Designed miniproteins, single chains. Designs and how they scored, part 52

Each design is a single chain, and the fold is of that chain. pLDDT is the mean over its residues in the fold that is shown.

## One batch from the design tools (miniprotein)

Design m1905
Fold by ESMFold2-Fast:
Structure m1905 (fold): chain A 116 residues (1-116)
Amino acid sequence: GIEVVVEQLELLREATRRMFELILAAAPPEKRAEIRRLAEEAERYAEEALERARAAPSVAEAEEIRREAAARLAAALARAMGLVQPTLSDAEAAALHAEMERIGAEMVAREAALRA
């Protein structure tokens, strides 16, 4: 039901927060303020999406909110990566991508368990 969609959104919010923490740790000082702003905007959007999902009149509408949130949060992460990746060596960029992929895979596995 709607509760499962809410739990999926909470997992997405947590994964997004962890990914932003990794990006901030890799970021040069001059990019950190802009990345923090993107992280704060993403967090506010995730909170609004959670409230909208809880108030949704149907599971289908809650799923649409979750899909919109996933796209919006992914776009925010891509923007933050675009600011950081050009400042990194190939090895540093590969390590950051590997850690982000690990967080994403963990989230997907936890989300699949909620649907089972």
Scores: mean pLDDT 89

Design m1906
Fold by ESMFold2-Fast:
Structure m1906 (fold): chain A 77 residues (1-77)
Amino acid sequence: MISELVRELDERLAEEVEKNKDDEEKLKELGAKALVEIAERAEEEMDEKQRKVAETIRLYAETGDLEAALAKARELA
């Protein structure tokens, strides 16, 4: 389910946050990478409307707008 992809992102970020608690640059980089990966996997299994949402998530994550990317990821749930 798409909601499981969003949850996987949260769990992966929580693990990396614990490892890199005091390194904000690495946390942002890991968050962006995780969002791109989740969006790419979701895009393979979705209808056209959801694929456009996934494409938008990837774009925001690649440009470093993690807040906008996460908001779009919730639309897939």
Scores: mean pLDDT 65

Design m1907
Fold by ESMFold2-Fast:
Structure m1907 (fold): chain A 71 residues (1-71)
Amino acid sequence: HMAEEETRRLAEEFREEARARIDHYRELLPTADPREQAVLRERIARLEEELAKPDEELAELYRQRREQEAL
């Protein structure tokens, strides 16, 4: 159960961070130039695709992201 609880916790952390980033990007869209809008929409779409992944994959993505940030 601890392994399942940890996986669920990391997946939820990823979802919360992803949702916050999507909201932030959506807030920036009305004031961004056309090139910035294209980049923001691409980032939103990618995050939405990631949010559809199962908990095991999201937990692994969260761990990988944390490892990259530590460098």
Scores: mean pLDDT 80

Design m1908
Fold by ESMFold2-Fast:
Structure m1908 (fold): chain A 99 residues (1-99)
Amino acid sequence: SMEEVKKKFDEIIKILEELAARLEALGTPEGQFAADVLKAFIEKIKEIYKKNPNLTKEQVDKIIDSLIALLRHLRERLSPEGQALVDEAIEKLEKIKKE
């Protein structure tokens, strides 16, 4: 349903905003770079939803898959602490996709 899709979108945005804040809080150049990339991607996702409020579950699942791919790429340049934060966010995103 549209309401269920909106709820999942809000949960995705919250996960990414919390991850970006925690990566920025690491105070490292790599953490700041990853946070900035995530903030830019969050704005892109918000724009997609604004233009397409009737997104299907399948389209949301594809957005989640793209986010997980981005997070795995960003993870490669982070410290072990930063990698753990990204791994937690990926787990949360995978749970949203399955529910």
Scores: mean pLDDT 86

Design m1909
Fold by ESMFold2-Fast:
Order: structure tokens, then C-alpha cells, then sequence
Structure m1909 (fold): chain A 64 residues (1-64)
């Protein structure tokens, strides 16, 4: 169905963004300045929010 395809594409996009967010957080931590460590914490929080959205979306897909 079109709904399933749409949700699968949304899931793919969220997973790509999550991987990018995690990579950015790791790089910021590696730089080690106070400013970059603060930015790394913000990206880590964003990654946690994305993980939660992904879990919810996966449940919705399973129920279709």
C-alpha cells in the first residue's frame, strides 16, 4: 500500500539521520573543546529522540 511505502521511506530517512547524528556527536567529542563537548551532548540527546521515533514508527509499520 502507499501508506506502507511512505512509512518505510520515512523510517529509512530517520535511520540515515540517526547515523549521521551519531557520527557528528563522535567527531565533536573527539575535538574535545568545551564548546564541541556541549554540541556533542546536544547531538547525543537528538540521537536518543530519533531512536524513540524510530521505535514508534517500526511499531506502526508492524501494525499495518
Amino acid sequence: SMELIRKELELLVFKIVLDATRFIAERLRALGTPENLALAREEEERARELEERIRELEREIEEL
Scores: mean pLDDT 89

Design m1910
Fold by ESMFold2-Fast:
Structure m1910 (fold): chain A 105 residues (1-105)
Amino acid sequence: SELEKEFERALTELAAFMRLYGADSIDELRKKVEELREKAKEPPQNPAEAIQLVMDEDAIRRFEETLVRLRKLAEQLGLSDEEIEKRINELKDSPEVQRLADLLG
């Protein structure tokens, strides 16, 4: 049950990223994060772009950490990719996910 609670927290965080970036699936979210990573390779031309670069790099790092944590917990719980997707879809419209997405943006 403690592993289940930690898994639920990781799912909530991933669902918040999906909401923040307007992604309907984990694969779509990965593509959007890859686009951010590609954009982050370009040197900033002004102070506002430099601040955005730091924020984008932090968001990418947080996403990668959440995805790694989620995968490890899912393996420990014996959950399939289909079960993960189902649970994320159940959470993505929750007030907690909306609040967390607002904090990440």
Scores: mean pLDDT 81

Design m1911
Fold by ESMFold2-Fast:
Parts: sequence; structure tokens; C-alpha cells
Structure m1911 (fold): chain A 55 residues (1-55)
Amino acid sequence: SSMQEELIKRNEKEIELLKEKLKEAKEKGDEQMALLLETVIGGTEYVKERIEEKL
């Protein structure tokens, strides 16, 4: 459905932005922020995979 496709595109954009923030956190040596961002990225990728299984 169009809604599922929109959710996938939104998740892809969110993952891209989170990966940029993760790079910045690693460059700054912010280990706590890097761990949080890695966790959020993993969760977002998991949600995307579940949505794709419904297509």
C-alpha cells in the first residue's frame, strides 16, 4: 500500500540522518550519544524490515 511505502521511505530518511549524527558523535568522542544512536538505528531498521515483510 502507499502508506507502507511512505513508512519505508520515512524510515530510510531517518536512518540516514541518524547515521550522520552517529558519525558526529564518534568524531567528538561522545560514547554515550554514539551508543544511544546505534540503538535507535537498530530499532528503526528492525521496524523497516517488519513493514517490508508485509509487502
Scores: mean pLDDT 82

Design m1912
Fold by ESMFold2-Fast:
Structure m1912 (fold): chain A 69 residues (1-69)
Amino acid sequence: MKEVEELEKRMKELAREAQKLYDASLKAFQEDSEEKGKILYEKSERLLEEAMALARQARAAREALAKAS
């Protein structure tokens, strides 16, 4: 139970941070700051990948709990 809660909490935190960096990236591109935009976009993508991996782990853990019950 607690492990699943921690995975879901971290997933939400990473997804929120990724969205923040993505928005900053779009703004940088609009301001013709291509290099800055690219760096922010790459950081956003990495955090989103980590969030998705945690989401998959949380789902698998919940499915295992349901099967054990």
Scores: mean pLDDT 81

Design m1913
Fold by ESMFold2-Fast:
Order: structure tokens, then sequence, then C-alpha cells
Structure m1913 (fold): chain A 79 residues (1-79)
């Protein structure tokens, strides 16, 4: 699977893009195609990553992804 540094970079990018999508949605603005495409690409990378991971690594990944989604949801609710 990807290195720990590559995983951290992917999760950080996913967090930023999800927060941007949440802000746009709260403002009633459409999500730009480039943002939607990058989110879909990141989802595919994370999915492939989970499939190649041990049970413990998959659990840690699930918790990390859940935290990113929760942060985006909190931003949306705060708007």
Amino acid sequence: GPSPAARAALLAEARELLLEAARLAAAGEPIPPELAERLAALEAEIRAWAAASSEEERKALHEAVGAVIAEAAAEYEAL
C-alpha cells in the first residue's frame, strides 16, 4: 500500500476538499467538476488502500476517514 506519508497527504487533501464542498453546499453553490472529480479519485485511492490493508490498518483508516467526514459535516452545520 502507500507509505504513511502518502496516506497522511491523501487524508489531508480529502479533508480540505470535503470542507470546500461542504461550504459550497451550505451556500447553495454547485460543486465545480474539478472538485467532484478529485473527490472521486481520492475515494477510489482510499478504497484500493483499504482493500490492500490488514484488519488493524483498515480499522485505523476507517477512523481517520470518519474524522474527516465529521469535520466536514460540522463545518456544514456551522454555516
Scores: mean pLDDT 75

Design m1914
Fold by ESMFold2-Fast:
Structure m1914 (fold): chain A 86 residues (1-86)
Amino acid sequence: LPLPEASFELAKKYIEEAQKALDNGDYERAVELAERALQIDPTNPEAYYLLAKAYEKLGDTEKAQKYREMAKNIAKLRNDEKILKE
């Protein structure tokens, strides 16, 4: 596997692709890409937040809430301003 820095760059690409999938209405694809990002960096709050948004759009409110809470908790620990924004 690549070094951690290269792995974080790859995770970021999956996050960007997941966001584009959400914007295009490809919610199942957004879930797959966000899960790929989490396999590389399981502490990335953006990936959990993207999962929450995708599941909300898919109608899975329980999973959406679970992942949103995970994203906020990790973002607070990492001081991630984008996820903590209201």
Scores: mean pLDDT 78

Design m1915
Fold by ESMFold2-Fast:
Parts: structure tokens; sequence; C-alpha cells
Structure m1915 (fold): chain A 99 residues (1-99)
């Protein structure tokens, strides 16, 4: 099984700025884990942005950048990791986008 820890738990950016999340991958598999972040509108639950996927090994930390947050609002970001051992989700990160 794999576990993803995303930090910080909350951040604030302005419209047009990148939201940057650091992800630590833990587990007992030796297979690479592909991690990707998804940003959802906190009020509607609609998917508004996705990161580029990154491949990382267990015990590594990777920086994930979310672009295209062009509307002010509150977003819930989840990081999804996939490996041969299955799929894991991070705890949600709250991103506040200000005008």
Amino acid sequence: AITLTASPASLTVKVGEDATVTVTVSGDTTSPVTVKAYAYDAETGELVAESEPKTVNIGETVTIVLKNLTKAGTYTVRVIGSSEDGIARSDPVTVTVTA
C-alpha cells in the first residue's frame, strides 16, 4: 500500500499565480508511484485544474505545481498516487485564490 502526504494543508495565491504543493510518498512497494494533483471548486465539487503527472519512488518528496487557477475562490486539492500496489489519495489541501 502507498500513502501520500501533501503540504502545506492550506495556502493562498493570487489569480494567475501557481499553487505549489509538496508531496511525500510512503509505503512498502518498490514500484514507482505516479502522482497527480486535482483541484476542485470547494462549493460545487467541479474539477477545475489538473497538474502534470510525476513519477516518484517510495520515500521521495516531489513538488507539484497547479496552474490555470484563473478564478478567485476556494479550491480543494487532492493528490492521487497510482502504482502496481493500487491507488492512494492525500488528505485535502485548501487553496484560496484571491483576485
Scores: mean pLDDT 82

Design m1916
Fold by ESMFold2-Fast:
Structure m1916 (fold): chain A 80 residues (1-80)
Amino acid sequence: DVTQVLSQVQPLALEAVRAARPEVRERVEELIGEALRALAVDGDREKAVRLLREAAKLAGEAGDEEAERALREAAKIVES
């Protein structure tokens, strides 16, 4: 159920954007937007997981442990 997955993923995505450093926030938000579109519009769970993991890696490399955690958790929810 895409609606149930989205309802669980959206709060984590918002947490990640809020936690992300200003320098990477725009790119993290862009990747999250692409992931949510892939999931909601295209039904492409594999693409959504890949994009969320890419956003998590970017946040982690910037030192945003909270944003990385939230995005990895979101990816696991989509993958299940």
Scores: mean pLDDT 85

Design m1917
Fold by ESMFold2-Fast:
Structure m1917 (fold): chain A 55 residues (1-55)
Amino acid sequence: MEEALEKARQAAEKAVSRGDPETAFNEAVKALQEAGLTREEAIQAASRILRELGV
C-alpha cells in the first residue's frame, strides 16, 4: 500500500507541475486501483493526495 501511495503521489506531483490537476487526479486514481484499491477507495486517497499538494 505504501508503494502505491508513493507512486500515486509522484504521478500527481508531476502532472500538477505541468499545470494539469485533472490528469494528476486521474493518474493517482489509476495507480491506486492497479495496486488493488477499489474505485471509491482510490478516489478518496487521490483526493487526499491532491489536497496535500495544494490543489
Scores: mean pLDDT 78

Design m1918
Fold by ESMFold2-Fast:
Structure m1918 (fold): chain A 76 residues (1-76)
Amino acid sequence: MVEEIRAVLEADVERLRELAETLPEEKKEEALELIRELEEALRRALKALEAGDEEAAREALGEALEAARKFAEILA
C-alpha cells in the first residue's frame, strides 16, 4: 500500500512539474518551489505512515495540502 501510494504521488508530482513548465517565468519559479515543498511534505507523510506514526503523517499531509493550495492560487 505505501509503495503503491508513493508511486501514484510521484506521478502526480511529475504532472504538476510539467504544468509549471508551461507558466510564465515569473510564476514558474514560485510554482516549482511550491511543488518541491509538496514533494517534501508527501515524502515525510509516507515515511511517517511506514513507521505507524499517524500523528506525524497527519501533520505532513496538512503541510502538503497547504502547499497544493498555494500552488492552485498561482495558477489562478
Scores: mean pLDDT 78

Design m1919
Fold by ESMFold2-Fast:
Structure m1919 (fold): chain A 56 residues (1-56)
Amino acid sequence: APEVEGDLGRFDTAEEMREAAAKATGNPDLADRFSAGTASREEAVRIAQALAEAGV
């Protein structure tokens, strides 16, 4: 569909990314920690990977 402007790969909003991360990883604790800014960079990358894998 040609109506895909700014909707592809924009999970930068902590709230949206947290919800998607919790759903994709099945780990609400990890998603909550990420949202709170206490997650490590590596954990954030793992969340992004899970989101990408779930999105395919």
Scores: mean pLDDT 64

Design m1920
Fold by ESMFold2-Fast:
Structure m1920 (fold): chain A 62 residues (1-62)
Amino acid sequence: GGEKIGEAARKAAEEGDAAGVAAASWELRQLGVGDPELARRAIEAARAGDARTGGELAYEAA
């Protein structure tokens, strides 16, 4: 589960949308799907402005 959220995070990352990556990664954490540590790291990377790293971590988490 979470594959569509992971795909959305990756798409946001490709568009340089760090806020979108953070939102998708936070949704993974709230729903309790996938790897919670990777999702937490994705949120941190996105909040630091690193959309690319955040998107990759969120995609792996999902």
Scores: mean pLDDT 83

Design m1921
Fold by ESMFold2-Fast:
Structure m1921 (fold): chain A 87 residues (1-87)
Amino acid sequence: MVEAFPVLLAKNSTLTLTLKDLPAGAVIRVHIGDGLASEVTATLDGVAMTVSGGVHTYTATEAGDHTLVLTNNSDKPKVAAVIEVES
C-alpha cells in the first residue's frame, strides 16, 4: 500500500505527526517541495532521517505507530509530501 498526504510547514516551526499502524519495514519519505531538504530537520521516533535529492527517507523496522517530527529551520513556509510505502 502507498499513502501520501501534503503538509504545510510554517517558517521556523515544528510539525509533529503520528503515523498510525505502519507495518514492519515501511519506508517513509518526506519530499520537500522546494527541494531544500537540508533546511528541514526530519526525525522518526527521534532518529534523524537520511537526506538525499530533496527527500528525507527512513525505514520503520518496528510495526505500529511512529512519531514523525518535521522542523522548518528556514524563514520561508514550505510544502512537503509525506509518503508511506509498504514493502
Scores: mean pLDDT 83

Design m1922
Fold by ESMFold2-Fast:
Order: sequence, then C-alpha cells, then structure tokens
Structure m1922 (fold): chain A 80 residues (1-80)
Amino acid sequence: SQIERLEAEIAADPNNAQAWRDLGGAYASRGELEKAIEYYEKAIALDPNDAEAWRELGLVYEKMGKYEEAKKYFEKAKAL
C-alpha cells in the first residue's frame, strides 16, 4: 500500500521530510486525522519552511473543528 511504501522510506531515511508529509496526507485521506497531524508535525519539524505542510496541517485541524489551531497554521503557511 501507499502507507507501507512511505513507512519503508521513513525507516530508510527518517529525515525525509517529504515522506513524512506524504504519510500525513495518506492518513488524512483515510480520515485518520490525529495520525495525519502527528506525521505533518514531524515533516514540519524537519522542514519548517514547507508552506504546503503548514497548510495541510491547518486543513486537518479545520476538519476536526479546531478552528483556532487551523487559523494559526494557515497564517504560518501564508507567512512563508
């Protein structure tokens, strides 16, 4: 599966920010929003200038009804 491929990529290179972001997106697509947040946060920790990762994190918080957190992350994405 896509998730198994991404987990293998991360096992080989845990500093691969793109793979962490893609894993976040895969879990978000499944509606596993808390896992998506965890993996987007790892991507952002590795690459804090990835505007798209901040934006995608904001969208997940918005889906959870956490509008204050979503706004914070959208503002981060917009500032980059």
Scores: mean pLDDT 88

Design m1923
Fold by ESMFold2-Fast:
Structure m1923 (fold): chain A 55 residues (1-55)
Amino acid sequence: SPVDEYQAVVDRLQGLALRLGTEDLSPEERARLEAEIDALDQRGRELQAQIDAQQ
């Protein structure tokens, strides 16, 4: 369901944010994680719109 997918996106975003705050990352590694966060934020917005449309 979109709700289950949204929870998975949130959980992954939290994991990536933790890595950005705790790991000694290279500039390239940081840029890759930030790009993944941006993609997940976009997916989360799409899922939120689907959830809202079901209500």
Scores: mean pLDDT 84

Design m1924
Fold by ESMFold2-Fast:
Structure m1924 (fold): chain A 76 residues (1-76)
Amino acid sequence: SALAEEIASMSEEEAKRAIEGLAEAAKQAVDAGDLAMARAYLELLEKTAEFLKKKGMEEVAEFARKQAEEVRRAIE
C-alpha cells in the first residue's frame, strides 16, 4: 500500500513512531469490537514490515513484525 511504502521511506526513528501509532490504533479497534478495522491495521503493519525488510532496514522491520504479532494475538 502507499502508506506502507511512505513509512518505509521515513527515518528509522520516524518509522518506529508510525508503526507504534498503527499498533495502538489496531489495539483500540480491538477494544471497541471493530475487528474489521483491527485486521486492516494488522495487514498494513505486515506490509510495512515487508517493505522495510526489502529496503534493508532489518531492525525496524523486526519491530514492525513484533507489533503485528501483538495485534494478531489481541484479535485472537
Scores: mean pLDDT 85

Design m1925
Fold by ESMFold2-Fast:
Structure m1925 (fold): chain A 65 residues (1-65)
Amino acid sequence: VTFTQEQKKKAIKDLANAAGVELTEDQINTLADLVTNDEKLMKLSVSLFKESKNFEELVEKVAAL
């Protein structure tokens, strides 16, 4: 089953909130576009968001999934 864009954005927002990271709508859209399949979405974790020093590093980590 393929997740919709809105489902991916919701998951990213929920993980960011759990990590204490505040993301803009544009940043959430950027990350959702990098999560091209369900496997990559399942690899997202609160610790990945917490361990990223800035949004640029977070983008690199998500792109590497």
Scores: mean pLDDT 79

Design m1926
Fold by ESMFold2-Fast:
Structure m1926 (fold): chain A 55 residues (1-55)
Amino acid sequence: SAGAEAIRAAYREGGAATLAAIKAVGDRDQSIAALVAMGLSEEQARAAVDAAAGL
């Protein structure tokens, strides 16, 4: 999906870009799935999504 691709692209740029992409996507489950597919643990992925929600 476009949202998952945006998160993958942002992950290559760094943490700030990743959090901004997660917030822009606005889909918790999709964001968690994309981050886990890139090698994060489920706990790390959930923490990143929660951090993005606070932006």
Scores: mean pLDDT 81

Design m1927
Fold by ESMFold2-Fast:
Structure m1927 (fold): chain A 89 residues (1-89)
Amino acid sequence: DEELKRRARELEERLREMEATLSPETFAAARALAAATAAVVGAEARGDAEKVAFWRAREAEARAAAEAASPEAAARGEELGREIAELLL
C-alpha cells in the first residue's frame, strides 16, 4: 500500500519534471505516447486481442510523433506509460 503510494508519487514527480523542462508540444507528444503505451499493456493484461491491436497502432503513431519532437522525450514517455500500467495492474 505505502509502496504503491510511493511509486505513484515518483511517477507524478517525473511527469511534472517533463512538463517543466519540455516544450508544451513535446510534452503533449510524450504524454500521448505514455497513454497509448499504458493502454497496450492494460489490454494485454486483460487478454483483449482486438484492443491490443488497436492500441499498438495508436502507440506506433504516437511514438513517431514523439520521436520527431524529441527521441529522449519519447523514450521517457514510453517508460512512464509502462510504469503507470504496472501500477494499475
Scores: mean pLDDT 85

Design m1928
Fold by ESMFold2-Fast:
Structure m1928 (fold): chain A 55 residues (1-55)
Amino acid sequence: HMTEEASRLLERAVELSRQQLELLKKGTPDAEAQAKKLFNEASKLMEQVRALLES
C-alpha cells in the first residue's frame, strides 16, 4: 500500500532531520556542511512522501 511506503520515507526523513539538528548544535563549518547535505536528503524524501500522498 502507498501509505506504507510514505510512512517509511517519512521515518527516514525524520531521522535525517534529527541528525541535522545534532550537527547544527556543534557549530563547526564541517558540521554545517554535513547538516546541509542531510537537509537536502530529507527534503527529497519529503517531496516523495508528498507525491505518494497526493496520488
Scores: mean pLDDT 81

Design m1929
Fold by ESMFold2-Fast:
Structure m1929 (fold): chain A 71 residues (1-71)
Amino acid sequence: ARPSPAGEVRVEELPDGSLRITARLPAEHATADPSTGARRVTTPEGEVLEFEVVIHPDGTRSSVALPDVEV
């Protein structure tokens, strides 16, 4: 497999019916608010911002990188 370090979106279904969404964006193309809890990852191709969000079966959203629930 040839993984792309930038612009990758991964969706994983959890046993409880929740969806885990992990997204990677090139840091140079995104002005991330530090309050979003996005983590900055340095790769050989450059810096990438990584976000992880869980969508619950009732439609509510929880950011794994944030201490609070985002709606």
Scores: mean pLDDT 59

Design m1930
Fold by ESMFold2-Fast:
Structure m1930 (fold): chain A 81 residues (1-81)
Amino acid sequence: PLPGYELLLGRARELLERAKDPSLPREERLRLLEEAERLLEELREAVERTVPASSPVREELERELEELEREIREAREAVER
């Protein structure tokens, strides 16, 4: 229901999956994760701005973004090792 939400979410997930490729240089993987984190913040701001806290959809979207944040964090830790 948010303009561009699914597109931005899909882009963030695509960047995350690309960043998991161990054949890429470390700096490129970190750059991809940084872009994914930026899109995650845009998505979080959009949800907070446009979806009422009383909406059951708000809880579902926040849970989805929390899961994405966790996966991005785990991928970053793997790259930094």
Scores: mean pLDDT 83

Design m1931
Fold by ESMFold2-Fast:
Parts: structure tokens; C-alpha cells; sequence
Structure m1931 (fold): chain A 70 residues (1-70)
């Protein structure tokens, strides 16, 4: 299954989020400038690794699960 995650970050951190997504087998989909929210899709098995990497490399970021798709 795939998990859609929302990552609340400043625009300057978008490239870092993209890199973390790539490293965890995920895909960066979009950035919502009005909300400061990056949308990333990761394999379910990699979601924990992605969240951990974001928290370690971008400590001020908030990560939330938005949806799951099979």
C-alpha cells in the first residue's frame, strides 16, 4: 500500500523533503504554498523511515498521515 503524508515546511526546505522522499522510495507530488504543506507519497513499509528522517533533518517540520491507497 501507499501512504500520503503531509509535511508542513517552509519553501526553503522543499528540496530537503524531496531528497528524503527519494531516499525512502517515495515521490514528492506537490507543495501548497498557502498552507506551507508538501504532499509526499511513500510505500507503507517506508513511511516510518521517512517520518524519522524528516524529524531528524527538519526538526521544525510537522508530519501527518493524510490517506492510504492500495
Amino acid sequence: MKVVLGVRVAPEKIDEVKRIAEETGGEFKAYDEDRGLAYVVVPEENAEAFIKAVKERIPDAEVRELSRSG
Scores: mean pLDDT 82

Design m1932
Fold by ESMFold2-Fast:
Structure m1932 (fold): chain A 70 residues (1-70)
Amino acid sequence: MEEKVIELARQVLEQAKELAAKYPELKEQFEEISEQAKRALEMAKKYPAAGYHLAQQAEEKLRELKEEAE
C-alpha cells in the first residue's frame, strides 16, 4: 500500500510541476496540489490508508484543474 501511495503522489507531483510551467496563471493552484501530494507521502509513512486517500484527492484535483486549463 505505501508503494502505491508513493507512485501516485510522485505522478501527481510530476504532472503538477509540468502543468504549472505550461499554465503560469494557474501555478498557485498546481502548487497547492503539489503540497497536498507531499502531505500524502508523509502521512503514508505512518498511516498508509490515509496517505492513499490524500493522494487520490490530489490526483482528482489535478485532473479537474488540467481539464479547466486545456
Scores: mean pLDDT 81

Design m1933
Fold by ESMFold2-Fast:
Structure m1933 (fold): chain A 118 residues (1-118)
Amino acid sequence: SARDVALGALRQIKDLLETLKDIASKNPDPQKQEEALKVIDEAMKKIDELERKLRENPDATPEQVKEMLDEAYKIAKEALDKIKELIPEFQSFVDRLKKALDTLYEEAKARIDELAAK
């Protein structure tokens, strides 16, 4: 279902943020580490709330599901941009995660649209 596709995408976005968190936690600057971990934890909390809303609404339309996926994509992208600003040394790594995020978001949206057409 469209909901199952979005739930899968949200889990992949959370995995991507966990990868970002692991790398941020290895930063030798304690202040940058604290600020980065706070940004990532806040983003993950918001995505957990979106996952909960999707699970509590099994009758969500494909359009409503896409709106929740769009919000998760925006949250994750904003977190990645903030980490890139806070830790410029990680720019190449953050840019790779942004490309992975863009790909999974586009593929999930395409799959939801395919399911809505059937």
Scores: mean pLDDT 86

Design m1934
Fold by ESMFold2-Fast:
Structure m1934 (fold): chain A 96 residues (1-96)
Amino acid sequence: MSPEELLEEAERLLREAERLLREAMALADSDPAEAARLAEEAARLAEEAIRLARKVIETSKDPALIKRALEVEMEAGAVHVAAATLLVVLRKEEEK
């Protein structure tokens, strides 16, 4: 795959991770089990987006692609932290 194709896939995974995190937050009070499942999936997709973005940074010499890949890494990192934090909160509610 080209660096551009890797970046497009990373951006797609980031958008999906953000969508799942929003759904998890909306369900946190009404369905904490489903919220936890969605948050775990959001964290997984964010981690994959970071992996692909890093590969673009390592393989591309195009400053514009590197800049976009850095933006994906930063945004996916934020989603990953938020999803992991939500999972900790949801698991504490389960422990009573």
Scores: mean pLDDT 86

Design m1935
Fold by ESMFold2-Fast:
Structure m1935 (fold): chain A 68 residues (1-68)
Amino acid sequence: MSFEEIVRKAKELIEASDLPEVIKLALLSELQHLLDLYKRGEISEEEAIEGLKKLFEKNGLGHWIEKL
């Protein structure tokens, strides 16, 4: 699965969740930043995936990683 597809699934999980809107906006912003770094070639796909996992873990959403 491409990192872009993983980001799409992550966005769908965030939007479908019961998280407060301010938290959803913050997570979507961080995901977009990570995707932009990947598209610019500043990070590898492996580093981008690891960054997304850490983003979910630090926000108490590590259980979502298995759904990506």
Scores: mean pLDDT 84

Design m1936
Fold by ESMFold2-Fast:
Structure m1936 (fold): chain A 76 residues (1-76)
Amino acid sequence: SESQLQAQKFSNLGLLYLRSLEPDLEKAKEAFSKALELDPSNEDAALALQSINSGEPLDSIKDKALKLAIERALLK
């Protein structure tokens, strides 16, 4: 659906914020939250928000985001 496509775009945007040279955790959180508003079943966004909200170390969150971005073909 269009909502699922838009949710995936916001989820991908969240991953990009986490992977930037200066990671923006608040913008990442906003993007993942918007993804879940559009598609509550988006597991990528749900797991990312859970990690951020649980206070997981930023390096750990970034490592998981990198692996996911590669898997989703967001990286060359």
Scores: mean pLDDT 80

Design m1937
Fold by ESMFold2-Fast:
Structure m1937 (fold): chain A 80 residues (1-80)
Amino acid sequence: MKYDKKKAEELLKKGKEALENGDIRTAVGYFAEALRLDPTNKEALEGLKKVAEQARKAGDNSTALRAEAGIKVGEEAIKK
């Protein structure tokens, strides 16, 4: 339905906002949910890549692994 894509876009916006504020743990959650609702969303995939890099720099291995898992799912969805 139309609201599913709109919800993904809203989550994507919140993820970008959290990432800009340096809240990488909040950002990973929003980007992962946006990608779950819209698996081909390239912006959510790029957001997860940025979260993975920032989490690595911060030594947050749990957030980095979550972002990496989401990246793999998104890349496989885009290939289809």
Scores: mean pLDDT 79

Design m1938
Fold by ESMFold2-Fast:
Structure m1938 (fold): chain A 85 residues (1-85)
Amino acid sequence: MIAETVRNFADQIEEAIKQNRLETAARLLEVAADFLESQGLTEEAKKLREIAERVRKAIAEGRYDEAKRLLQEGAELLRKTAEEL
């Protein structure tokens, strides 16, 4: 159940990246981090928030390729987290 929710966040983020909705994908990272923290996955939540902050900076600076790469890193972290649950 928790693993399915975490996988669903990864899927939604990857879809947002495909649709070039980078701000939506960044928001989904924040929502996913809040969910992980609520489940006691504090270390993973912290890493995901650090990625989200870097994504916001990249978007603000027009570095969209870097933003996409960071969003993909966040989705991969979520998939690895789900596999361990």
Scores: mean pLDDT 87

Design m1939
Fold by ESMFold2-Fast:
Structure m1939 (fold): chain A 74 residues (1-74)
Amino acid sequence: ELSPVELSILRVLADNGGKPLTTSEIAEKLGLSQSTVSKALKRLEERGLVERIGKNPKKYRISEKGREALAAEE
């Protein structure tokens, strides 16, 4: 169901104690481009697996559904 990039993003967000992260922070932690992370976050948000928090800066947090999806991969 989840791509490797989407799964890695969910893990990073869960490992951050559920605290919101910017696209730049996620990209830096994963060694990926902001473009790659942004596209994956958009797909995760559309699926309800992450929540978008605020606008300046825009941050993302793992949702309950996202935690369930991550648990299913373990």
Scores: mean pLDDT 82

Design m1940
Fold by ESMFold2-Fast:
Structure m1940 (fold): chain A 67 residues (1-67)
Amino acid sequence: ATLDQIAELSQAVVDTARRELATRSDEEALRAVLEHAREKAKELGVDEEFAERIARVAFRGLAASRA
């Protein structure tokens, strides 16, 4: 994965997490974020496990900022 692909994936994850966390529990929001991260990874040609790891780190930071 290139830095540009990682940036694109991270932005998509952040946007999805912000939207889902506004109206859902952390667990439901995380499921939605992981699903979107996997689909975005497929589009970009990025490893799905790597994308899930990025998504979990980004989500954790966003969820913590709401506490």
Scores: mean pLDDT 79

Design m1941
Fold by ESMFold2-Fast:
Order: C-alpha cells, then structure tokens, then sequence
Structure m1941 (fold): chain A 74 residues (1-74)
C-alpha cells in the first residue's frame, strides 16, 4: 500500500504545483478512504491518462482531484 501512495505522491510532485503539505494531506486522505485495490485502480487511471492523452491531460486531472479534495476540507 505505501508503495502505491508513494507513486501517487511522486506523480503529484512532478505534474502539479501544490505544496508538500497539500500533497501530503491528499495522500493521507487517500490512505484513510481507499482500499489497496481502489488505490491500484486510481494509480492505473492516472498512468493510463498519461499514456493515452499526455502530460497536459494528467496535469489537469491531478489538479482537479486535489482541488476537489481541498475544497471538501473547507
């Protein structure tokens, strides 16, 4: 599980401009909310977007998901 969360964290660091604190908050929310299988599906979805549609599409999707999470915390 930790390896999956670390791969997601690295994608967020590479493809978004969120702070380490915002990235850590999102990753911890994923840890507490998703099962190992659901994390594998999410990571594969992100990798699939990158492979099929390129970096701009992944950047958009990752930013959307993190912003939706951060807005839900308010």
Amino acid sequence: MDALLEEIRELLRKHTRFSEEEIDAYVEWLRNTLSKRELEVLLNQYKGILEKYGEAALDFKLNLDVLAFLQSQK
Scores: mean pLDDT 84

